# Designed miniproteins, single chains, continued (4), part 87

Each design is a single chain, and the fold is of that chain. pLDDT is the mean over its residues in the fold that is shown.

## One batch from the design tools (miniprotein)

Design m15008
Fold by ESMFold2-Fast:
Structure m15008 (fold): chain A 67 residues (1-67)
Amino acid sequence: SKVERALRAAEIAVELGLETGDKALAGRAGIGAVAGALFGLDREELVRIAGDERAGEIAYRAVLEAS
């Protein structure tokens, strides 16, 4: 389902974000990944939603991996 894909994308994004040592960035990446998976957002929109370029890039990668 779309919801299951969004949750998987969030898990991947949070895990990747936590590897950077920045918990706030990991949280932003997770939120971005949920939005990206649910609404089909592109890389630029994910950066805007995450409010951080690194978090947006991690979210984008996570959405692709969850596909």
Scores: mean pLDDT 85

Design m15009
Fold by ESMFold2-Fast:
Structure m15009 (fold): chain A 67 residues (1-67)
Amino acid sequence: SKVDEIVEKAKKKIRELLSSGKYSPVEVYREVLNWALEEADKAGLSDEEKQKIVDEVGLEFQRLVDE
């Protein structure tokens, strides 16, 4: 689905940006979430689908930051 495509790309972006060491965790989260929601808007996704993207991005970010 388009939701799954955006989520997987967002997870990849989080991993790449965090591993680069060039950005703070907050900056990575903000940039990736903004990108994912813009992609969702362009794809005409519902509010429920956008919420799923927000939740999945947040969970992945927390998983990688919370050691």
Scores: mean pLDDT 83

Design m15010
Fold by ESMFold2-Fast:
Structure m15010 (fold): chain A 85 residues (1-85)
Amino acid sequence: SAAVEKARKLAEQLIEAAKAGDLETAKKYGRELVELFREAVKAGDKKTAEEIYKILAETIEKLVELGKYELAKELADEVMLVLSE
């Protein structure tokens, strides 16, 4: 789906910004990625939501591998907030 492809691109841009030390740009892409997840959940599109969730989980793991622990935690917390809505 278009949403899944956009999520994949946002995740790649987030990781590149994080590698560059541009935390504000990384946070911006993270917020956009979480918003795609929220919209899929609200729409009841379970397949799209599951695919975006996997992209988010993989992105969080990559941030941990890069030593970006605070950014990984912020992203994980935002995902958990969507699931608690």
Scores: mean pLDDT 89

Design m15011
Fold by ESMFold2-Fast:
Structure m15011 (fold): chain A 59 residues (1-59)
Amino acid sequence: SASEEAIAKGKEYAEQGKWGLSAAHLTAGMLIAIGDEDEKGLAAGKKAMAEVEEQEKKK
């Protein structure tokens, strides 16, 4: 789905150290999931954002 693709792209940007683009794509993915009433997609987005924030703080 569009939300899953946005979340995946957010994770990809985090792996590249592009934290701002990562946050933007993860946020977009969560907003799409809310609009689609996709509780699983929203939960996945929240988990991905927490993991990315942890990775950013380790630098």
Scores: mean pLDDT 80

Design m15012
Fold by ESMFold2-Fast:
Structure m15012 (fold): chain A 61 residues (1-61)
Amino acid sequence: DKLKEEGERLKEEGKRLQKNHTSSSAGGVLIAAGYVYENFEKLRELVREKREELERRREEE
């Protein structure tokens, strides 16, 4: 939740910076960071699922 909100903020701030050609590279970095934050929730869920699989395999040893 908070990571997705922060990702959206970073993308908006990055777009604002890109509007000033002098800051276009910094704006691009912030947009990329925002995209990573949005995808972090998906990655976190995948990690959680894998941890559950590993725990079950450990119990089945």
Scores: mean pLDDT 67

Design m15013
Fold by ESMFold2-Fast:
Structure m15013 (fold): chain A 111 residues (1-111)
Amino acid sequence: SIETVSKEAIAVLRKLGKEEEAEQLEEYTKILTEALESKDYVTAYKASRKSLDIIKNALEETKNPEDKAILEKALTELDVNDGVLVIYLAIKDPKALSEVEEQIEQERQNS
């Protein structure tokens, strides 16, 4: 489950001394879960993408093979969920999908 793999990824981040990133991932996975329950798929998609960015960055810095496997598993589960959200939004609200994608890219460039 997304919750299980996210908790495992958060534990790896804390082990690596990345407490800020761990807290951010915990918050984004909470937003993602709550948004999915409320059928707010735009908010869910943004939270999913932010979670993926944190895990991808951690994976680049991780040398331990066991920790890499945990992060790769979380990345795979979140990528599958992200793909489902993209397909749903592309069909139901393509304008909102375009707008949130543009917002995510702008936020990446300003970081």
Scores: mean pLDDT 86

Design m15014
Fold by ESMFold2-Fast:
Structure m15014 (fold): chain A 87 residues (1-87)
Amino acid sequence: AEELVKEAEALAKELDAQTGSLDVDAMKRIADLYEEAAKKSTGKKAAIYYFNAASVYRFLSQLPIPGAEEWKKKADELYKKANELLK
C-alpha cells in the first residue's frame, strides 16, 4: 500500500511540473494506484486512499471526453466507501 501511494505521489509531482499539460492516462494511473492502496488497507488509512482516488476520478469526470460519466459514478462509489470506513 505504501509503495503504491509513493508511486502515485511521484507521478502527480511530474504532472504538476508540466505546466499547461493534461495527461489523462497518467491521472487514471494515479487514481488506480490510490484505489489499489485502499483495497490493501483498512480503517482510516483505507478511507484516506479512497478519498484520494475519488478526487482524481471526480476531476476526470469533468473532462469533455468519452467515459467521463463512468468516472463520476466511480468517484461517488469511492466517496461512499470512504465515509462508511469513518463511521
Scores: mean pLDDT 75

Design m15015
Fold by ESMFold2-Fast:
Structure m15015 (fold): chain A 61 residues (1-61)
Amino acid sequence: NAAAVDASVQRLLEKAKTLSPDAQEIAERAARVLRTAGVAPSDEQIDEAVKALEDLAKEAA
């Protein structure tokens, strides 16, 4: 369901806006992957991903 994927991706991106710019870039890349795969992450998966984004951004910086 493309609408469900889009809604979940938007929720991820909105939460990522409160993070560092580097974490936001990683979130945007993840959003593209999710849209391509057609997978809608759950709210719990989004919250877990948002926590991981800061750690990933620190590794990339």
Scores: mean pLDDT 78

Design m15016
Fold by ESMFold2-Fast:
Structure m15016 (fold): chain A 78 residues (1-78)
Amino acid sequence: SSELQRDIDLGVGRLAGAVYSLVAAKLDLSDAEIEELLAHLREVLRRDGLSPEAIREAERVFREGIPRSKRHLEELRK
């Protein structure tokens, strides 16, 4: 639904905001570091009242976006 999509977009934005700060400071995040960060952020999204469906989809979209965001930041450093 459009409401679910808005919650997914909000979740992705919050996840991206947290990770982009870390990626700016540390350009290369390992899979283990990503998993630890996501475990903490799932709790934040749950407390913010996002549905389990929105959290799962936001995390999926966010995970798929990480390699692209890293490459973009590497290009901006040049």
Scores: mean pLDDT 70

Design m15017
Fold by ESMFold2-Fast:
Structure m15017 (fold): chain A 80 residues (1-80)
Amino acid sequence: SNSDKLQQLLAEMDAQVEKLKATLDDAQKARLDQMWAAIKQHLQTQANDYGASFDEVKELADQMWKQMLSEIAALKKAAA
């Protein structure tokens, strides 16, 4: 089901977030956690409340993931 596919996608992305945390300081980790929580909530809302297909949710996840990586890169640059 789309719900099962979404759960698998979110679990995979959770694992990637944990790998990213290993490279970050405590403030950057907190910001990453905040951004990921917001992304996760948005993806769940799109699937559950707006009836978005899995393919649409996956494309949105890819876009939001890239934006989150850009924000983390900017934080690392500002800390240097």
Scores: mean pLDDT 85

Design m15018
Fold by ESMFold2-Fast:
Structure m15018 (fold): chain A 84 residues (1-84)
Amino acid sequence: MTLEEELELAEKFLNRELSDEELEELSRIAGRPVEEIRLLMEFAHEVEKIKKTLEEKEAEEKIKELLEEKSKELARIRAEAAAA
């Protein structure tokens, strides 16, 4: 699965506000760094905000740009976690 596909899945499942304790618990269960879980949740929230604020065409363009930015950041977080 590509990083972009993973971010799109996160939009569907991580669109709720999570406490710091819930983020740490999810990180533990998933076996992934809390920074990665937080990034996926932030992406989901930003996409929802864009969809509510902008017209469909403008929202799609903004979401595409955000997805490219978050995909690069997610790859960096994963590389750092793998090196540790």
Scores: mean pLDDT 72

Design m15019
Fold by ESMFold2-Fast:
Structure m15019 (fold): chain A 70 residues (1-70)
Amino acid sequence: MGSPEELAQAAADAEARIKSLPEVESATVRVDPETGEVYVHVVLKDGSELTLEAHQAIADAYRAVRAAAA
């Protein structure tokens, strides 16, 4: 399994990437240290729709954290 530091870094990088999107109001990426489960919570700005770029960023977040956990 990846180190806790690698997991924390992957989650932080993913969160920063999602937050950089213009349609995103807030984003939180967390990893459960017991299960390795990834939680991504994204709040969009009023009137915004989830873009393909946002979908990609969220998918990349899960992938990156999963890779760091291996």
Scores: mean pLDDT 77

Design m15020
Fold by ESMFold2-Fast:
Structure m15020 (fold): chain A 86 residues (1-86)
Amino acid sequence: LSDQMQMDINISLIRMMLSVEKIAAKQAKKRGDEKSAEVYDKAVKRLSEILDEAERATSLADAQALLDKAHELFKEANEEVEKIEK
């Protein structure tokens, strides 16, 4: 209900996206899909940087902007993997 609660929710959503991409990278490596693994590893690195910045955010507006960036990056990585086909 407070701005702090909404910020905590935004940070948790970024954490979830990071966890999903970490799992995706591990699965790609297990199946020998090096190209998809590289895309996911890059996304993991960028999402980790966004998460670190979000944990230092002092306003809801900043936390929301970081969540929006994380969501865009997450979608871009998944779309790039779809273009790899195998």
Scores: mean pLDDT 85

Design m15021
Fold by ESMFold2-Fast:
Structure m15021 (fold): chain A 75 residues (1-75)
Amino acid sequence: MALTDEEINEAMAEIAVGVTKVALSQPSYKGDPQFAEKLARRLIELGQPEYAKRMAEEYKKAGHLAEAEAIEKAL
């Protein structure tokens, strides 16, 4: 059975969150609030606002509060 557009968009959103989590695990990671906001808006456009919320939570856990706030403002 073919994947639906919703299933594809959800899979892409899951990958985006996973990649963000891996990047945030690096001690040398340098945040960018503007980039985080753009990624969050893109996830919302794909109909995946819950994944944008999860991304904000991952930024908060890593101590990147400015990035998390930028994502929350996009929601």
Scores: mean pLDDT 77

Design m15022
Fold by ESMFold2-Fast:
Structure m15022 (fold): chain A 95 residues (1-95)
Amino acid sequence: SELEKLKEEALKLFEEYLKKKLELEKKKIKEALEKEPSPEVEKALKDFEENSEKEFKEALEEMKERLEKMSKEEIEELIKEIEEAIAKLEEIEKE
């Protein structure tokens, strides 16, 4: 159905958003390590790498559950919000 296609598109866009956000966060931690190398910051990067996969999977499951409860109009609005969020992350990445 049209609603199922919108749910699939929203979930796919949200996955793309999460991947870009996590890569940007990882880059910032690595840059912090280069400026101020310490055992504590090295551990923070390792902990981030270990926890990011779990957090990613949990966020996707939560979004999937949200989408099952949403109307067509709410999903269309969510898609636009995610696209705008992705564009903002791409702008930050270029700065």
Scores: mean pLDDT 81

Design m15023
Fold by ESMFold2-Fast:
Structure m15023 (fold): chain A 100 residues (1-100)
Amino acid sequence: SAAEQTARNARLAAEAARRAAEAAREGDVVRATGAALAGIGDGLGATLAGRDDPEAQRAAEEAGEEAGRAGLLAVRGDAEGAEREAEEAERAAEEAVRAA
């Protein structure tokens, strides 16, 4: 279903955010940037897929936004901020899965 696809993409965005935060902790800007870009793509995909299910779409939008912030912080070298946003993205992705 569209809700299941939305939940899957939200989870992928959260996973990308986590990888970006880990790369930032290691000081690997190239890996952090790659993970951040992947997270943006997955977050957008989740938002677009969920448009016919308002609850799943809202949770996916939150996951995508938080994953985007995690990626930005990771690229800037803020590993602690990126980790916090990645945790929020993971929680939002779990909500999207529950809504599916």
Scores: mean pLDDT 78

Design m15024
Fold by ESMFold2-Fast:
Structure m15024 (fold): chain A 77 residues (1-77)
Amino acid sequence: MAVELAIERLRKALENQLKLFKEISEEVDEETRKELAEKYLTAAKTHLELVKKHFGISEEEAEKLLKEFEKGLEEIL
């Protein structure tokens, strides 16, 4: 599989997770929102490790995607 397609799909998946988190965060209290943010971040880290292992994306690209996701979570919190 082309690395570029794997990166594009992963980026889209992470963007969709941020959109879902934002929608849920508007309906829950601050404590629950923080707990959900931790779970979303853990899931994103796990997904990135799997994509690195199976599709060969670079460490630099993986770190960039994770940083973008972390920033998105912080902006919603």
Scores: mean pLDDT 81

Design m15025
Fold by ESMFold2-Fast:
Structure m15025 (fold): chain A 62 residues (1-62)
Amino acid sequence: MEIEEFLKDIRGLSEEETKRLKVAKILLDFPELGLTPEQIAEIVGVSPETVREVAKELGIEL
């Protein structure tokens, strides 16, 4: 179905976009836990630099 192809584009966002979404979710779901960039990076499977970049782009403090 054509709609499924379009949805796949949304779900198949670049690997970097997908990882950024996961980082954002963790930052939004557990901000009060005081997770470090390194801890979030381990959970998502990215570098701490990526975590910091996402947080800064979203205006979230680390």
Scores: mean pLDDT 69

Design m15026
Fold by ESMFold2-Fast:
Structure m15026 (fold): chain A 77 residues (1-77)
Amino acid sequence: AVPALSDEEQQKLLEELKKATEELVRLMQSKSPEEQQRLLEQFEANLKALMDLLQVKPEIRKEALKLFEEARKRVEE
């Protein structure tokens, strides 16, 4: 069985994700709109799969997806 993350580890994951989404927004500024959409969809799919694998709590998953959605909106502006 895959070991579940502790509450502290899940909070740290959110903090690292926030940093990763800021970096993602910056990197996407040099990409075409079509490439931005493809890469954002890939990132979201990978994030969801990783959270499922690590048995992340529903509340933490919701916050992680919200951070990603906010980053997506910033890229699409």
Scores: mean pLDDT 80

Design m15027
Fold by ESMFold2-Fast:
Structure m15027 (fold): chain A 85 residues (1-85)
Amino acid sequence: MEKDKELVKESVKTILYYKVNKKLRKDVKKVVEIEGLPYSGIKAFNEESKKLAKEYNLEIIKISSLTEEQVRKAIAEAVEEFAKE
């Protein structure tokens, strides 16, 4: 679903921004936890999301609608878009 993919992309960009700048991007209120995919990269993404949510009191949105391929594509697109900023 387009909305769920966009939420994943925004959470990836939020994590990347935090790793570079040690602060959240403006207007960040939520991060994503991806359910049902037992891959180490997704587990690492989920742990980073949970850490930021705890530190900054962000809402965690649980997403179970995406396939591994859709998540991988969303992450790749988010990384490419972030690199252009």
Scores: mean pLDDT 80

Design m15028
Fold by ESMFold2-Fast:
Structure m15028 (fold): chain A 78 residues (1-78)
Amino acid sequence: MKEKEVLKALYELEKEKGFATVDDIAERLGISKEEAQELVDKLVEKGLVERFTVGGQTYYRLTPKGIEELKKIEEEEK
């Protein structure tokens, strides 16, 4: 599930630097920037990820709901 991979990548990037760009997500997952943008936009629509802009740069991070969803997905894999 591609959405799960994006949630995991965001969790890891937030641990490293507090929030992520689409470029960070694309590089982490080995996908195109276009695919990363589409996946992140869907997650924002679902309320699992929030989008914000600082200094003209757009950033993303997990919402509390997104963290709960990731925990459920990881529990199902173990």
Scores: mean pLDDT 79

Design m15029
Fold by ESMFold2-Fast:
Structure m15029 (fold): chain A 87 residues (1-87)
Amino acid sequence: MPEVTATVTGAPAELVAALERQAAGAALKAALKLGITAPIEVELTITSLSSTSASGELTITVDGKTKTIALADATAESVEAALRELA
């Protein structure tokens, strides 16, 4: 199974753990679907957060290769595309 780590910065402390679990879970599901066995790191940097939107960057690293996606553009499809590009 791929090792997945998720780190969230710029969010309130109460939300960090929940967001990290959500990000790690989503990345693990996508990695298993794509057959990725290399370690995966997900960094979510939030620069602005409201009740309806967040701004920032999502950085995905697979086997030392890194791809950054704007958080506004971060969808399941864009995450899977980034994982395919990096794998």
Scores: mean pLDDT 76

Design m15030
Fold by ESMFold2-Fast:
Structure m15030 (fold): chain A 85 residues (1-85)
Amino acid sequence: MKNISSAIALATEVARLVKEVNDPDVKITVENLKTGEKKTFDSLTELQRYLLSTHFPRGSVLKITVTGKDGKTKTKEFVLEHDID
């Protein structure tokens, strides 16, 4: 789990997970463990727009899962120490 203080930092970490999967065909799932909301995106660009435009309250834990076509999965959890706008 990693502490995140900005939406840009979060988007950068997700980009790293996508590169680690090393697959052009990825699915990215974002789950807010505090609210139970779950969204799946078929592109990093769409996911980044969502992260930069969505307000996340303090104490949110975001579970991000990147899955490649071969079922290879990279998951990372991020905790927000304060509100992100």
Scores: mean pLDDT 73

Design m15031
Fold by ESMFold2-Fast:
Structure m15031 (fold): chain A 61 residues (1-61)
Amino acid sequence: ITREEAEKIADAIAELLAAGDEVVARLIQRELGLSKETIDAIAEGSEEAKKKLVEALLKAR
């Protein structure tokens, strides 16, 4: 996965989290090891938290 692909995936995930998708939130916590605080911050539109999601997606490869 490229950085640009990870950023596009992170943007789509952030949109789903902002919509209140609990299934996506749970999967990200378990698969990527992100904290609930980070997931909540992504849902609230934090660019710093979204950057953590991008880095987690890159590490998962």
Scores: mean pLDDT 80

Design m15032
Fold by ESMFold2-Fast:
Formats: sequence, C-alpha cells, structure tokens
Structure m15032 (fold): chain A 62 residues (1-62)
Amino acid sequence: GVEEMQKEVEEAISKLPPEDARIAREYVSLAGTSYSVEQKAKRIGVSSSTLSRVLRKLGLLL
C-alpha cells in the first residue's frame, strides 16, 4: 500500500548524504502538485540541476 511505498522511499532517502536526503524529502512533500521540476527546485531552494541529480541518485536506490 501507500505506507509500504513511503517506507521504501524513506529507507532509500536515508542512504543519501544528509543534504541530498533533505532535498529528496522536500521533493516528496510536493508529490501530487502540478509543479514542474524547475518550480519544485525553486520551492526547495536548490537549482533544477541539483534536484535532478539527487532524484537520479534516489532512483538508483529504488
């Protein structure tokens, strides 16, 4: 269910460096919004390139 998916995502995030983990958690909090990757990066306070790099690292752990 949704809780199992959230647990897997949190475990993957916990394997990231602290700064990347913070960015990934903030990105997950924006799930279900119609924001672009660029808009989400702006709300998190990072560049879209930084966000995309963090998401690629997270994807490799899932």
Scores: mean pLDDT 77

Design m15033
Fold by ESMFold2-Fast:
Structure m15033 (fold): chain A 71 residues (1-71)
Amino acid sequence: MDAEVEELVERALAAVRAGRVAEADAIVRSAEGRREEAERRFVERMLPIALAEAEKNGADPSGIEELKKEV
């Protein structure tokens, strides 16, 4: 059920932390019948991580905020 999807996502996140993004994607893709939900949860959890990594480089968040200024 949902708990199994979260367990899978946790494993994928652990792989990302180890710098093994390809393994993380493979783990999420192995969720038969739950792949869409696992992918959605993984992306949802990855968004803040990716944004934090971009902030460390000091480039990505400024571009996004600039777009919001105009809109």
Scores: mean pLDDT 67

Design m15034
Fold by ESMFold2-Fast:
Structure m15034 (fold): chain A 78 residues (1-78)
Amino acid sequence: MLEESIEQLRERIMQLVKEVEALGGTERANEARERAEKAFEQLREAVKAGDAVASVRALNELRRIEQELREAIRELKE
């Protein structure tokens, strides 16, 4: 269940990265992809270690990245 939730979040963020890239935001898309990959690695390590604080921190970073990507899509469409 937790792994399914993380997988769905990953798919959603990567889809947003693809949309930003398609709209001509290649540099923004690449930066967001790198940040997301690092945050997913941190989340994986935190979950494996049972570190609730680090897990929440990594999830909050991923949520911020998702919001930033949605804002980038909005800006690029204007």
Scores: mean pLDDT 82

Design m15035
Fold by ESMFold2-Fast:
Structure m15035 (fold): chain A 85 residues (1-85)
Amino acid sequence: SMEEVEKLIEELKNLLEQIKEALKNKDYKKAKELIQKIDKLIQEAIRTLSPEELKIFAEKAQELLAENEDTLRAAGEAIAEAEKK
């Protein structure tokens, strides 16, 4: 349903905001867990949405991920640095 697409997009927005907060607090373990939740959310969408719903989800998700590319790159770099020890 379109409500399911909207729910998944809202969840993605919430996860991205939580990643920003985790990075601000230098909580790289939390940032890693949140990135893993984004991956699981995308896999869930691929499995559960119809082809038409998945197209809408993919377009909206791509826009959100592009808008947050700097945040996601910073998270990846910080996690990699923290895990070297």
Scores: mean pLDDT 85

Design m15036
Fold by ESMFold2-Fast:
Structure m15036 (fold): chain A 55 residues (1-55)
Amino acid sequence: LSEEEKERALAGARAAIAAGASRTVLLAMRHDLEKYLSDDPEAQELIAEIDALLA
């Protein structure tokens, strides 16, 4: 991923969480973060936040 694609993915995930997006949307965002940004600290925090919301 380019830096712009990374920022877009992170911004999209944050927006979905803030908007109270459906479980399906949150799972899709989580999947993309884990697939492309698994070693990014910000992505790891967002994945954990999504997991907490879906628990």
Scores: mean pLDDT 81

Design m15037
Fold by ESMFold2-Fast:
Structure m15037 (fold): chain A 96 residues (1-96)
Amino acid sequence: ARELAEEGKRLAAEGRYDEALAKYRKAIEELQKVWTLDSPKELQLLLAETLAALGELLEKMGRTKEAKGYYAQALVLYEQVLGPDHPKTQEVRKKL
């Protein structure tokens, strides 16, 4: 999952948005298959970061409604892991 998220970031930086989107979606799918309430904090953060990255990519593609959906999911996870006052949590909240 981490490798897929990293590939997605690279592809997005290259402007290869459709390919980046596919990599992020696959990373999220794999993370969700193993995700539990007892998952390590690092795994929960990776899922939150990947959801936020997918949201940013969708915004760049003009798919703002879909982007907000992923930002909302990322916000819930960031609030649980980092708390509501953390800079990353506040940054994602501003996107909604």
Scores: mean pLDDT 81

Design m15038
Fold by ESMFold2-Fast:
Structure m15038 (fold): chain A 89 residues (1-89)
Amino acid sequence: DPLAARLAALEADVAAIEADLAQAKAGKLSLLQMIGLILRVIGLLLDADRLIAEARAAGDAALVARAQALRARLEAILAELMALLKTMP
């Protein structure tokens, strides 16, 4: 299932971003690294939106629900990163 494979890849990318967010919260990332991480999260949000649309077209309600949950996690991560960015010198 190509949509399930794309969801699995997106789940792995979100896990990697969550690890990088932990480093950001610990103050271990530079401004340039923070900007790079924000751009990566934005890219993954676009991937999630496309996956949700394709899963809806396929009638896969379970995959839609899982992709929407990942999108919500990415939105929460982006909000935390933007808040951290505002506190940087």
Scores: mean pLDDT 87

Design m15039
Fold by ESMFold2-Fast:
Structure m15039 (fold): chain A 98 residues (1-98)
Amino acid sequence: MKEIVELINQGKLDEAEELAKKKLEEDPDFAEAYAYLSLIYGRKGEIKKAEEYAEKALEIDPLLGSPYFFLSYIYRMLGEMEKAEEYHKLGVKLLKKK
């Protein structure tokens, strides 16, 4: 997980994608790997894939906050500020429950 985040931060999106997909070959139910694929495809501008991977992550783990924050970030980059704010609020609600 730390390695995927580091690759994304360095802009090495293709390497990050390969690593995330390799993790899913080892564990197809690894929700966090789907969440990172959402962020990777969002940064590549493939918004439909980003949304599909975020939805897949939440289907596996509905309490996972990262897909909401990644969708918020993606929509903020697109200038869709209302959607970005909505997803951010959903992520924050999960944090406040604990």
Scores: mean pLDDT 81

Design m15040
Fold by ESMFold2-Fast:
Structure m15040 (fold): chain A 108 residues (1-108)
Amino acid sequence: SAEHQALRATTDRIHKELSEFDKKVLSRIKDPQKQKEYAKLLTAWSLRVAGLEFDGIYLNMPKEQIIAELRAEVDWFTAQAKALLPDVADLIDELRDRIYALLDELAS
């Protein structure tokens, strides 16, 4: 359906933004321990998003609720990432704002 195509296009754009963000963060992190903790955080966040997609499908979550829950997951990641990597808070805020704009576009 057109709605499924729009959702897929939005998730593809989110993955592209994450890939760009990851490259920028890794170019600025110099501490191997912080690189490891950041990798763990990305893995944890991926599992949370996968759980939300699973619940969304099997619990027949409406589109508005899926978008709201995705915003909440972005907020969780943003808070954790800023606590871990305060020196790249600018990149984290930019990522949040870009993903929020994509979710707002999807919601319209």
Scores: mean pLDDT 81

Design m15041
Fold by ESMFold2-Fast:
Structure m15041 (fold): chain A 79 residues (1-79)
Amino acid sequence: DVDDIINQIAQILGVSPQAVRMFLDVMGMDPATVYTLLQNNDWDSFFQMVVDQITRNRSPASQDRMIQLFRNFLQNAQR
């Protein structure tokens, strides 16, 4: 269940489930893939996936928006 996966990601990152949903929707990332990486403490692969999604087929303005969203997300999650 996607909702259960979102709740687990939220617990791992220490953020709200709504914040996780918004982030994944904007980034176009698969919740199950993100959950697997975070469960394995594979932060390098997670960061690489985020960078790849930001740079893939997006305008510079869209990339700047996504980078700012990711920066704000990490400031809340990695404290």
Scores: mean pLDDT 74

Design m15042
Fold by ESMFold2-Fast:
Structure m15042 (fold): chain A 100 residues (1-100)
Amino acid sequence: MSVRELILEAEEVIRKVGEELGASSLEVFLAQYIAALAIEDLATGDRAAADAALRSLAESLGLPYERVREAYEIMRRGIEEGKLEEAAREVVLLVRELLA
């Protein structure tokens, strides 16, 4: 499976999880973006690129970098362990907390 195909599959899982949780479009989008960064990091090994993107995201939304990084690590671990649905639920709820 290509990196692009993995990202599209992850986006669909996160969309469905978000629908079940009554998540906002922004909460779903942020969880999908974090998943895409994690998949690219796992494919390339370029942690510096992922870190830079997470810092930009945190700054743009006025969110604490450490909490955005926490959501990223949860998602990355879930993808590595084949527990994407579980990680997606945790990340959507964490993103909701951060946006409140």
Scores: mean pLDDT 87

